# Designs tried in a protein design run: designed miniproteins, single chains. Part 43

Each design is a single chain, and the fold is of that chain. pLDDT is the mean over its residues in the fold that is shown.

## One batch from the design tools (miniprotein)

Design m1486
Fold by ESMFold2-Fast:
Structure m1486 (fold): chain A 74 residues (1-74)
Amino acid sequence: MEEEIWRDAEAALHTIRAVLAYKGAEKALKNGDFETAKKYIEEMKKHAERLEELGYTDDAEWFRKKIEELEKKL
């Protein structure tokens, strides 16, 4: 069960970081800072990929849809 606890903790960390990157990207886009927005979008992609690897496929898919939404605004 320690492996399961670690996996869930790691997934929680990546989810939190992805949400923070998402908020950062939205704020950057609102301010016209497209370079900063692209950096946050790239960060979201890394966390979404790791969530999928950890078996959190639905969460990863949700972030990928948000990434596509943000990229349309670039």
Scores: mean pLDDT 85

Design m1487
Fold by ESMFold2-Fast:
Structure m1487 (fold): chain A 73 residues (1-73)
Amino acid sequence: MEEVERAKELAEEAKKKSPELGKAGEAAYRAAELTEDPTIRAQLAGMVEQAIRNPETAPQAYELAKEMVEGLL
């Protein structure tokens, strides 16, 4: 639960920095909501945090999170 809330907070912070980071954050938050695996939730939160620190990785983070959402549906 708290990891999902952390992913949501990171998604909101990412959106404030750029639309591209916002997309990556939203996709990761969506994947965190769909998974029951705490390891995957932690990975998703870490991925958004890294993309915020290094915005150049935002497109890659978005694609990975999007594929994870599709795999969980």
Scores: mean pLDDT 76

Design m1488
Fold by ESMFold2-Fast:
Structure m1488 (fold): chain A 58 residues (1-58)
Amino acid sequence: MAEEAGLRGQRAATEAAARGGTEEGAKYGSDVAKAMKAGDEQAALEAYRRAEEAARRA
């Protein structure tokens, strides 16, 4: 659970950064990448969710 959630979050964050080609998604994608580098997996997960939602709408 915890380990899979962490790996899933990191992968999702990476994919969100790649998929965030939309202006809104790009902003969140960049925030996700920064959160990942800072080791803020929870912040990365939240930013990823926003990026994914923005990408879905766009």
Scores: mean pLDDT 62

Design m1489
Fold by ESMFold2-Fast:
Formats: sequence, C-alpha cells, structure tokens
Structure m1489 (fold): chain A 85 residues (1-85)
Amino acid sequence: SAEEEARSLIKEAQEYILKGDYEKAKELIIEALKIVKEKLSDEEQKDFFEEILGEKGSEVFELVKKGEYEKAADIILKRLEELIS
C-alpha cells in the first residue's frame, strides 16, 4: 500500500541517519511525504504523522498540505534522530 511504501522510505531514512548521510535521509523523507500527500486521505495522513511525531503530527500535516516538504522533512528528520539516540 501507499502507507507501507511511505513507512518503508522512513525506515530507510533512519538507516541513512545512522550512517551520517543526512542529505540522503532527507531526500527519502521528502519522497515519503509526497506519497502520503498524493495517495493517502487527510484522515490517513493525520494518523501517519501522529504515529511518527505525536503532538507535532498536526504541524507536519499542515506543512505537507501547503507543499512545504523541506520544512516538514526537517521536523521528521529531527524526530528520527531523537528516536535513534
């Protein structure tokens, strides 16, 4: 599914963060965000971001709706770094 594809990209991004390749990690996150926006409903998008980010999920949902993928990806990247530490 599109949700499974997006989750797979987020997991791959975590592996690149562990390798210190933040540029590649951010590219994968942006790809996942584009899939989420194009293929998931608003309710599915909110659930996806809430699962990853908790309370910050609503902020990322609004950024993705506005097409602000780089800002959304930076928030997700920071959260993934915190989860790895």
Scores: mean pLDDT 85

Design m1490
Fold by ESMFold2-Fast:
Structure m1490 (fold): chain A 90 residues (1-90)
Amino acid sequence: ALATEESINHKLELLSSLDVQTADPTALRNALEDLLLDAPVVSPETQQTLANVLVNLLVKGNPTTKLIILEATLTTAKSSPLLLQHLLDA
């Protein structure tokens, strides 16, 4: 879906510029839940980009941020095994 691809791409750009060291945990959780809700219905290329962004945030994040990213991702992986595979391979 074009609208979904455009929406997720925009959210990915915003998320990539986020300072995860100082981000509010609630705001981050809400942003990730909103982003990952569409993950199962986007292209494999977009899912790979999403996985790369999430891995980068995990590397840069504090322990609280890492837990939030992992929790949101695992919830979405229930409907998107490809996203989980990209995360494990990254």
Scores: mean pLDDT 70

Design m1491
Fold by ESMFold2-Fast:
Structure m1491 (fold): chain A 67 residues (1-67)
Amino acid sequence: SKAEGQRAAEAGARAARAGDSTAAAVVAHELKKLGLAPPEQAEEAVRAAQSGDSERAAELLEKIARM
């Protein structure tokens, strides 16, 4: 559901803000896999998290949470 996607994205953003890019990548990948976020935004969040850009991953996941 949209609410589940928003809660997951918020949790992923908090993990990214704490520097846990691995947890952020897992959340972004699941959002993409389950169709809980637009594919383009979810893929961008996965790429940011996988590259270790925790700040960018947090920004993207926060944006997804607000959708």
Scores: mean pLDDT 83

Design m1492
Fold by ESMFold2-Fast:
Structure m1492 (fold): chain A 97 residues (1-97)
Amino acid sequence: MKPSPEELETEILEAMVQLAAAVSITALDEVEKKSEDEEKKEYLRKTKEEIRRLAEEAIEKVRELVKQGKFDEARELVTETVRRIHKLADEAIKKAE
């Protein structure tokens, strides 16, 4: 079956969230490996879990919005989620310094 434009857009939106999470988690993993402070390591680990949760929740919501034909809302959700993921990672890295 030929993929619809809606199916292709959904895959792109999901990939954007997954990429933001993967990049941010990788950056946090590198900071964690260099830290000798157990409290900082725990904070970084919790931040990685929060990023994974945000990405998972956003992907499920994107699927729901696309199913309802709410493509503009799905795009806004992805843009905001990517921004939140990057902000969480940046703040966690800064706090771990």
Scores: mean pLDDT 84

Design m1493
Fold by ESMFold2-Fast:
Structure m1493 (fold): chain A 67 residues (1-67)
Amino acid sequence: APSLEEAEALYREGLRLEAEGRLDEAIEKYQRAGQIYRELLEQDPNNEEVRARGEEVERRLLRLMTS
């Protein structure tokens, strides 16, 4: 089952890859993290941490994919 710990690890990996200029790999990590956050939010709609992090991941993906 997807977990918050897994999503946070993928998100942090995405941040490291983005900082290194490895944008395609960062996008892959952010997409995987975003999918897990979405699934967790569907299971617990009141999880504020999951909602906030999911929104941040979506914002980063939009920026990277529309450039």
Scores: mean pLDDT 84

Design m1494
Fold by ESMFold2-Fast:
Structure m1494 (fold): chain A 95 residues (1-95)
Amino acid sequence: EEEVEALVDRFLDKMRAVHLKRLQAEIEEKKKQFENALATDVPEEVRKKMEEIRKKFEEDLKALPTRLAQEDADYPLTKEILKKIFEEFLESAKK
């Protein structure tokens, strides 16, 4: 029924939010490590390259929600698998 679809969609939305937050924290941690390294006296050429990598982390953070939505489109079986799990769970709960 449509109720199972709604439950799967809510579950996926929550899982995407948790996954997004985890990925954001991971990229932020790497960015902070680069910023800490840039706070030391490094050769100008090395500093410039590290600043370019830091800017890439900022772009990656900005693009994360769009990338995750595209990744979900590449793995349509995840929704189908979750739908089956929820249907089995609901059937067991009715007994």
Scores: mean pLDDT 69

Design m1495
Fold by ESMFold2-Fast:
Structure m1495 (fold): chain A 96 residues (1-96)
Amino acid sequence: MEELVADARAAIERYKPLIKELIEEIKKNKEDKEKVEELKKLLVTGILQLRLAREIVAGAPLERVEELARKYEKELEELLKKEIEEIIKEAEEVIE
């Protein structure tokens, strides 16, 4: 249990700066639609990974973590349908 929380804390520290860099890259390249779509996929993946890590650090029971893992693909598809500006807002909230 302690190792899972430690790994989750390490993931938060790793993904926070990466998400921040992805947001800045998207903002700099707004007119490059192809690049924005690729960065959008990476940003959505980062958001979901960071949300899972935060739940683990907050003391979510194993059953809750397993439920989130099973819903990952559906949440990924739903986030990818959102406009980039909405995804950036969610990313900024997750890194706080």
Scores: mean pLDDT 80

Design m1496
Fold by ESMFold2-Fast:
Structure m1496 (fold): chain A 92 residues (1-92)
Amino acid sequence: RIDEVIREGLARAAEAMGRHSPAPGPVGDAELRERLFALLDRLREYATEPEILEMIDALADAARTAPDEALRAAIRELEETLRKIEEIEEEE
C-alpha cells in the first residue's frame, strides 16, 4: 500500500525531472536541492523494498545536476506522494 504510493510517486518525480532537464542549466538552487533531499530522506523512512531505495538514490543522483525547473517539478510530485502517505498513516 505505502510502498505502491512511494513507487508511483518516485516514478512520477523522475519523469517530471526528465521532462524539465533538456539541457544542463546553471548549478541549481541549493535550497531546492536541500528540500528535495529532505523529501527523499522522509520517503526512505517509509520505504521497505530495496527497489524503492534504489529509485530514491537514482532520483537523488539526478537532482545533483538538475536545473531549477526539474527540481521544482520533482518536489511537487514528492510532496503529493508524502501527503498521500500521511493520509494512509492517519487512517491507521
Scores: mean pLDDT 74

Design m1497
Fold by ESMFold2-Fast:
Structure m1497 (fold): chain A 55 residues (1-55)
Amino acid sequence: GPSPLELAEAIKAAGGTPDMSGEELAKLAKEKVGYEPTGDYLDAVAAYLAILLES
């Protein structure tokens, strides 16, 4: 999976912070990429980054 640095940079690029909860990151992902990831913090961030990198 992506490194913590890559996740932090992707979150910042989307207007979030790396200290956000999984629920907050899921909401951010839905607002920015149109898909709401499921799971805890790591699952949400990983799903969000995967969508961002694919686009």
Scores: mean pLDDT 61

Design m1498
Fold by ESMFold2-Fast:
Structure m1498 (fold): chain A 79 residues (1-79)
Amino acid sequence: SPLEPLVRSTLELMAGRPLPEELARALTAAILARFDITPENAAEVLFSEEFRAFVAGLPVVPEELRAAILGRLSAEEAA
């Protein structure tokens, strides 16, 4: 997908750290399968509450990483 690098970068920013290649690939694939992301709607989708909830709910995401992702988005809300 042409948007794969954008989704991956967003996930790494949310995590506050680089993600392992396999994990980043799996998360990106799951997100692109769940959301119809286009260049026109990418910002709305990637910064949505639905996107955050979906990522936090994925069983492949370790609990500590899930907490970091949710905490990072909460900090962005305050900024």
Scores: mean pLDDT 70

Design m1499
Fold by ESMFold2-Fast:
Structure m1499 (fold): chain A 87 residues (1-87)
Amino acid sequence: MEEVARRLRAAGERAIEAVRRDPASVAGAFEALAAAARHVAPEEKREEIEKVVREGGERAVEAAARDPEEAVRVLRETVEKVVEIVK
């Protein structure tokens, strides 16, 4: 599971970099995180992960309208929640 966590965190860092360059990409960044998590997650945890990423994405889109760094914080929190689920 260490490799799965590493891959998810790497995908999260790439998504964060994209959001910092273009805050309008926040929805796409969360879609990419959902796709990465779905690819590496156990079948029984996929619905829980999809829900966490969807809720995080909705919150991050709202945050990005006020402060892109707040959206980055929500994205980091979502990545760590997904990592906890896939353990």
Scores: mean pLDDT 79

Design m1500
Fold by ESMFold2-Fast:
Structure m1500 (fold): chain A 99 residues (1-99)
Amino acid sequence: MIKANEEAKPLVEKAVELAGEAYKLVMKAGKEGKVSATTTTAAGILYTAAVLAAERGDVTELLISAKALAELAKEAGLEEAAKLAEEAAEYAKKAVEIS
């Protein structure tokens, strides 16, 4: 398991923020009937990964979950949520690379 060091902490915090924003948009779309249960489940997995990254510095699951949600959000036509999930994945990737 790759844990973020203190130098990676600002990158993890930014990834968690962006993941939370993507989660909110996907859950709103789910309530409006615009996305499948698979997409809202992926958002829930990302939210859990973001909480664990914030608490423990483990960014591996955050990176994987953010990439998965970005693909599902694009397929559902949620372009803003997909962009936020992609940006979360990029910050998580940078945190992994310096840890």
Scores: mean pLDDT 83

Design m1501
Fold by ESMFold2-Fast:
Structure m1501 (fold): chain A 90 residues (1-90)
Amino acid sequence: MMAEIKKQLEEFMKSADEESQAVIRRMLDLGDRLLAGEVTPRQASRELADLVREAEKQIEELSKTNPELAAKLRELVGQFVNELDRLIDS
């Protein structure tokens, strides 16, 4: 569920580097805007695609120095994407 994923992302941010925190904050903002009806499902899908590309670059950089954090970020991003897709398709 989105609330649980949001909580996990917020906890991850407390231990993450600034670049990872920036990507996560933008993802959380997109989720909040979609739930508030401030963006259309189509706009949310496009923004999500852009954010996923930025997250993938950040995960790649993290994997060079901290592969465990990179794996955790990849897992959380995947869970967030799946829940946003469900909200968009609902």
Scores: mean pLDDT 80

Design m1502
Fold by ESMFold2-Fast:
Structure m1502 (fold): chain A 78 residues (1-78)
Amino acid sequence: LPPEEELTEEQREDLRLREEFEARGDLEAAREAQRERSLALLIERAAAGELSAAEREEAVAALREAGLPAEVIAAVEA
């Protein structure tokens, strides 16, 4: 439950706006981190030989879309 300490209505509104703006920034950072993790997992699975031909083709397309270097793409194809 929220703390029993009550803020003024003005202070409560200020906190709400701050939390809203902070949450927007966190979502952008979380999206960026999720993208990096997805790409790292695709590269790792390709190196382990766990990808089928179709999955490898999809992984290569995703890496190209992300703008990764040709060397990284070649590692997934190998």
Scores: mean pLDDT 67

Design m1503
Fold by ESMFold2-Fast:
Structure m1503 (fold): chain A 68 residues (1-68)
Amino acid sequence: SMEELKEKLKELYEALKAGNLKEALEIARQMSTEFSLEELKEALETLPLSEEDKKKVLNAIETGRLLS
């Protein structure tokens, strides 16, 4: 669901903010198996994050997808 996707994106953002790259990449990898890149980008645009932080989250998602 969109609600679950937004919750996971927030969890990913918090892991990145904490500098926990291993946790962040594992979250991103798991999300890539459940959601399309288009769904992830759409949900990310709805979050109240700065454009810089959105780019950081998107980069983690793209990296996680490559590791899936």
Scores: mean pLDDT 82

Design m1504
Fold by ESMFold2-Fast:
Structure m1504 (fold): chain A 100 residues (1-100)
Amino acid sequence: MPKISIPNLSGKAGSDITIEEKVENSGGNGPLKILLYSKNITKGEEWQLISSEILNPGESIILSGKLSNLEKGDIYGIKGLVFDSKGNLVASATGTLTVE
């Protein structure tokens, strides 16, 4: 099973922040599709695809994206999904960004 992690983050109102998803494909798997999503939970937004990549066997990646126009008190959900070549979900992680 691939290893995935997403950190919980804090941001400052009026600044930008980089969100990150770390994925390790331990070489036992075929190519994996890695997806990074975010949503503004406070504003009731839908999940937005921020970034995607293909990760070959034995590779590791930090998939990243920038969130801008942060407003004080907003909470963002961050979600990482990993699919195999057959379209099966094989790993996922979640994180949260809070804006101060």
Scores: mean pLDDT 85

Design m1505
Fold by ESMFold2-Fast:
Structure m1505 (fold): chain A 64 residues (1-64)
Amino acid sequence: SLERDILEAIGRMMVSVSRLTDAPLSDKQIATMEKIAEQLREMGLDDVADELDALIAASRAKAA
């Protein structure tokens, strides 16, 4: 569907932009990425959601 294709494009763009930034994510940014990852999973885009979850985990590890 068009909605699924747009959401996939947004998710992939977020992954690409996050990989280009060395700064740890803020709590608000993490919350936004978690919501998008859930929407990606609801649309069956588990691969993209897994990449976002990995970036969230990496950011949390940097904050520890």
Scores: mean pLDDT 80

Design m1506
Fold by ESMFold2-Fast:
Structure m1506 (fold): chain A 77 residues (1-77)
Amino acid sequence: MERYRPTREELLEGLDHLAESPARFRRVRIEAEGPEGEKLAERAKEALRRSDERAERTRDTDPSVFVVDEFELRVRR
């Protein structure tokens, strides 16, 4: 990995992995510009919701549950 900058496909794959992972976020910040950015933001919100739902069904002592302070996604046009 030569750059800390995912492609759109890599980002979407990451969001799919997030939706399958039991993770909780204390703060969520999503900023999107333009109609394509808005669609990506909606997909990110759905992935976060599914991740949180999985975390709620898991015991707080389960190490597979990740508690993260903040999730930030910025999509600029």
Scores: mean pLDDT 64

Design m1507
Fold by ESMFold2-Fast:
Parts: sequence; C-alpha cells; structure tokens
Structure m1507 (fold): chain A 95 residues (1-95)
Amino acid sequence: MKAFEEKQAAMTPEEQEEAKKKLLEEGKKEIEKAAEEASKLPEEKKERYLAAKTTGIVLRAIGEGLDRGLSAETINEVAKEILRYGDEATEKILK
C-alpha cells in the first residue's frame, strides 16, 4: 500500500502523460504486428487471434502502468485506447 502510494506521489502530471504516451505507442506497435500476423491466417482465425493478442497487450500495459505508479484513471484510458485500436485493426484485416 505505502510503496504504491509513494510511486504515485513521485509522478508529476507531465510524467504520467509521458508514460501514458509511451505505453500507448508500445501497445499500438504490438497490435499492428499482431494484425499483420493475423492477416496471414484463415478468415475464421483472424478475429480470434487478434482479440487474444489485444487482450494480452492490454493486460501487460495495465501491469506496466501499475509498476510505474500510474493513476488508475490513466491506466484505464490506456486500456480503452489499446482496445479501440485493436478493434480498428480488426476492421482493416477483414476488409
């Protein structure tokens, strides 16, 4: 509890925004890579593969955000944005 509170207190709003951007860029890169891999699969496997990969990417981003002492609100924003980007990538590979 106290170690988590100290980590959160150590980050300025600017530092949280920078960490958020980094997590989003990393997550988006991983989704783009997963989408490229999924595009090589049969149609029925594309959606499931990318959904599984997106879930793993979101869980890792949440874990890294917690380790860095990001606020729950910032972590939630990162998770939502990664999920949205995964949905957009899925639409692209199904075209």
Scores: mean pLDDT 79

Design m1508
Fold by ESMFold2-Fast:
Structure m1508 (fold): chain A 91 residues (1-91)
Amino acid sequence: KEKETKETQEKIKEIAEEIAKELLKEGNEEGARAARNFGAAVQAEVAANGEDKELVKKRAEAMAKAAVDAGLISEEQAEEMLEKVKKAVEE
């Protein structure tokens, strides 16, 4: 259980850093920061509520939507990041 939580957190961090690096290449420093903050927040949710995978996924969806609504990242980038995060949470 502890090892599974750590592996899930590491995958989420990797996903967020990949998206952040892409945004930085485009000069979108604010979007890159938002992607990293999203990754950190989802990692915290996994640590606190890791056995409630549905709650973690629902909160990740809400965070991704908030970033898109704020204009920090594109809907396509948010969907890609969210899909990868949901897959990491399931396994």
Scores: mean pLDDT 79

Design m1509
Fold by ESMFold2-Fast:
Structure m1509 (fold): chain A 87 residues (1-87)
Amino acid sequence: MEVLSEEELLAKMEELREELIAAGYSEVQALRIVIRLVEHEIKELERELEKAKAAGDEETAKKLQEQIRVYKRVLERLKEELARAEA
């Protein structure tokens, strides 16, 4: 399991947004798509965290908690950007 920093994850999301825009999506549409992807990834990470905790795997649980925190921070920033774009 790779633990991405907030900056690394934001860079990946920005790259994905650029690819979506190149594919014909608007900036707002691309932003909405990456927000949905981040939300989906958080749900999957939370499921993995529950499994790790049930198995008593503290090391994996700690890494998953860190990764979930990073994804939630990125999600917050992306949602704030979307709110400004729609204002």
Scores: mean pLDDT 85

Design m1510
Fold by ESMFold2-Fast:
Formats: sequence, structure tokens, C-alpha cells
Structure m1510 (fold): chain A 110 residues (1-110)
Amino acid sequence: SNRELAEQVAELLLEEHRAAIADAEALGPAPPAEDGAIPGLELHRALVRMLEEDEEAREYFLKALEAILAGDYEKAKEYLGKAFKIVGVDLSDEMLEALVEALAWRIAQL
């Protein structure tokens, strides 16, 4: 089912984002973010918190992945925005669109 595939994708993303955080922390402090940008490391940390520490945020993230698998990118953007807001990150519409495109590309590589 799309739900089972979404759960498998979420577990893979959790592993990848945990590894990215560990690698980044080994390199020392990240450079300061550009105006209006969220640092990549903070985005990885938000995704880990969402998938691991907050059941409601995880549920919205899984719904976003299911929407991507169904080809409903507008609904994916809506659910992704809700998931990030729960973990205290308010992403612009442009950032949410870019993340949906990145997730769709990553899923297509599986």
C-alpha cells in the first residue's frame, strides 16, 4: 500500500538525516544562514524530530509522502507544512514546494 511504502521511505529518510547530522557535527559549526534561508543542518534536525519525537508531526509527514506517491503535490505541500509547524519550523510556500520536489525526486530513485 502507499502507506507501507511511505513508512519505508520515512525510515530511510530518518537514517539518512541522522547520518547527515552526525557528519555535519564532525566537521564543526556550520556557516551562518543567508537571509531568509533555513540552514540545511537545522532542516535535517527538524526532520529527525518530526519522524522520531512527535507522533502528530510524523503522521502529517507520512500523509505528505502518501500524497507524493499519489501524485497530489498540492496536498503533499499542505501536509508537509503542517508537520514542520508542529516541530516549530514555519517554512515559506517556496521552501515547501522545493522540499516536495526533492522528496518526489528521492522517492523516484528508490
Scores: mean pLDDT 75

Design m1511
Fold by ESMFold2-Fast:
Structure m1511 (fold): chain A 65 residues (1-65)
Amino acid sequence: SAALEQARADLERFRAAHPGHITLEERDGETVIILSNASPTLVAAASLLAAEAGFLGARVRVEVK
């Protein structure tokens, strides 16, 4: 769907905007946003993006390492 394509595009833009801090992994049919050396602002941004993707029907969660 267009909504799921938008969610995927948003995830890829987010990753490209934060080089070295974001890894995207697929686990058990879920996209995991893995944050490394992340500021509280980046964690908040990732959480909002995951929530937005959820409203669009995608399964997305955030992990902080």
Scores: mean pLDDT 83

Design m1512
Fold by ESMFold2-Fast:
Structure m1512 (fold): chain A 70 residues (1-70)
Amino acid sequence: SPADELEQEVRETIEQLKKDKVPKYKMQMVLLGQRTEVWLQRQRSTDPEEQARLQALADEIDALIRQIQA
């Protein structure tokens, strides 16, 4: 599903950023972009389970942004 593909892409992007030792400010900018994509995908979804997965992914991204800002 598009949600499964987005989740995989987001997780792979985060791991690549960590591997490349990307500065925190750049990681934050990428995560903000990923947050927007998750929001758009949630707006397109009509499946309650898919909406719940996308909300959980959004919450994970928000938590990572807070950790970077701390």
Scores: mean pLDDT 82

Design m1513
Fold by ESMFold2-Fast:
Structure m1513 (fold): chain A 82 residues (1-82)
Amino acid sequence: MEPTEEEKEKIKEYLEKLKEALKNNDVEKAYEAGYELGLLTKKFSEEEKKKVEEEMAKIAEEVGNLEAAQAASLGFIEGLES
C-alpha cells in the first residue's frame, strides 16, 4: 500500500522527532521515533519502506550521533516486525 497524505505527514513528524532526538543524544526517544516509523510503514510497499529508511539514514549522517542512530534503526526494525 502507498501512504495517504495524513500518513506522509505523520512520517515527516516522526522524522523530525528522530532528528531532534539525535541532536539531543536522546537514545530512548530515537528508538521510539524509529519504532513509530516502523509501525507506520509496515503495511506499505518495499519502495516506500526504503524511502523512509533512506530519510532516516540521511538524518543520521547529518547529525552524526551513532548511538542514537543505532537505537532508531533497531526501533524501526522492531516496529516493522510488530
Scores: mean pLDDT 82

Design m1514
Fold by ESMFold2-Fast:
Structure m1514 (fold): chain A 93 residues (1-93)
Amino acid sequence: MKIAEDVLEFMEKLFEKVEELGANTLENRLKAAREVAEEERDTNPLIADIAEDVAEYIELMMKPELTEEEKAKLEEILKKLAERQKAVDEYIE
């Protein structure tokens, strides 16, 4: 639950930063995610890793078309995020 809560709070912070920037764009979301990753790296590397994965996900979403390699990478990132979530659920149960 804690990491799930942290992930949700991370995403909420991303939207808050984007709103402060005035424009809800993928570019601003990517920038916010990278900043959160950098800030959390010193305090909580686990949250920083989540932020980095989200940033890469957003970067791929910004592309008009994905190559076969980029589609595979996107799927890998999604699996990584899901596995991390599952590990937390297994830990708290």
Scores: mean pLDDT 73

Design m1515
Fold by ESMFold2-Fast:
Structure m1515 (fold): chain A 61 residues (1-61)
Amino acid sequence: GSVDLAAFEGKPLRELKEAVAAAFGIPPDQVVVLRGGRPVPDEELETTLFDLAAGYSVRLR
């Protein structure tokens, strides 16, 4: 699967995490959202909005 990151601009990181999990057919717990190479804590996923310029990445497994 693939995910269009531009579609998540201004949306909570939780939505990005869930979309990646669905696209790859894996549980959301196996998707880690990173900012600057460091995991974003689960408690911040609801309150942090995705920004393409902010250097977010995703790790699987």
Scores: mean pLDDT 77

Design m1516
Fold by ESMFold2-Fast:
Structure m1516 (fold): chain A 100 residues (1-100)
Amino acid sequence: MSPLQREALLAIAEVSLEIMGISVAKLAYSRGADKEEIIKELKKRLKRLEELKERLEELAKELSKDKSPAGQRILREVENEIEAAKEAIEEIRKKIKELE
């Protein structure tokens, strides 16, 4: 596995962890956690997801040059994770607006 491929897989894992953290924050809110603390946590995760999405888009451009089967598989995983990050970003923005 190339260094670029390893970096892409780590970035995918980081996006997945942020999406999980958002789900945990939503669950905490439903169980009576403080609204202001939840808004703060969601804004923090939103910023991280936006940064990770931009990083994944950069990695996708570089991986598009890798014609190996492994490179093509990882590119597909990166593209799927970019779409997941976009959906999560939009959902967080809506949730923050609803809570404010």
Scores: mean pLDDT 86

Design m1517
Fold by ESMFold2-Fast:
Structure m1517 (fold): chain A 93 residues (1-93)
Amino acid sequence: DIVERFYESLELLGQGLVNNDLELVRKALERLLALAREIVSAGEKDLFHDQLMELRLLYQAAPSMTTNPEVLALTQEGLKKILSLFDEDPYKL
């Protein structure tokens, strides 16, 4: 289930942010990117629009969740890259 895999990966990313765990953040972003590529390859971008909102909200919340600048930079770069696969950016509603 794509939605279950999304929320599992999102939970790992949130845990990595709160715990300043660079390795966990990297792993979570790799899982989210792989899932995003799978959805784009299937031509099912429209079925993922609610999940894109979750990613934008996390991008905006990330500076409040971590005090580690490397963890923040990796998260912002990774989420921006994922959003770009759907022709979206962190500030586009």
Scores: mean pLDDT 83

Design m1518
Fold by ESMFold2-Fast:
Formats: structure tokens, sequence, C-alpha cells
Structure m1518 (fold): chain A 65 residues (1-65)
């Protein structure tokens, strides 16, 4: 199971709302971050986090800027 979720959304309010929903549903065991970035940058950041932490990170792209 993923230990983190990276959310990419052109709308920061919607991205933050989705992050809050996941944090409420899965609790403290799941690290959730929402960013206003492109899919390409989000994928690069996900890989960087996984490489640095060794944790599995799920990427969710809701929309691109």
Amino acid sequence: AAKGVLIADADPERGAAEAARLAEEYGEDLAVHALVISREEAERRREEIEKKTGFEVELRVLSEP
C-alpha cells in the first residue's frame, strides 16, 4: 500500500480539499501533499521523494495548469 500521496491540481483549493479528504479517511498513516504543478513535474517530484525516503508514493493528477 502507498505510504504517501502527491496530488497535482491547477486549482490549489480543490487539491487541498482532496488532500484533506484523504488525510481524514486514512489518518496519520498516510502522508498527503497537494501542489499546483504539471503532471511531468509531479512525476519527477514523486520519484525524488521515493528515492530519498524509500516510501511508495501514489500520484494523483486532477488537472494541469
Scores: mean pLDDT 69

Design m1519
Fold by ESMFold2-Fast:
Structure m1519 (fold): chain A 60 residues (1-60)
Amino acid sequence: MEELERKRKELEADMAKHGLTTPKQRALLAVGKYGLTYEEAAELLGISPEEVRKIVESML
């Protein structure tokens, strides 16, 4: 939980710093760079885990 909260804050800072505004860009950063699960990324981004999975898998 402590590790997850740290990653969350760092991810939010990175998104703001780089102007990542679309769910697609944010999903790729959350899962790809920060290693969040599809469920964790979905909760953070306000989309479904299925949408996160679809975005990530389409870009691999």
Scores: mean pLDDT 73

Design m1520
Fold by ESMFold2-Fast:
Structure m1520 (fold): chain A 71 residues (1-71)
Amino acid sequence: KEIAELVRKAIEYLKSVDKNLADEFIKKLQESIEEALKFAEEVYRKNPSNEDIKKAYEYLKKFYELVKEKR
């Protein structure tokens, strides 16, 4: 449940900026968590001063690291 909340928060932050960004992110997530992470990183690189995008990327990265640690 805690892990799912990290993804949910990332989506909420992206939605606050642009619904189209949130939709693209969800499509990438359905394909692969790694693709979703790359997409979030790319969006953050283009918008480094946007706090909402930064928070979305941070939450997704934390989720990915938790899933990866399982091995």
Scores: mean pLDDT 77

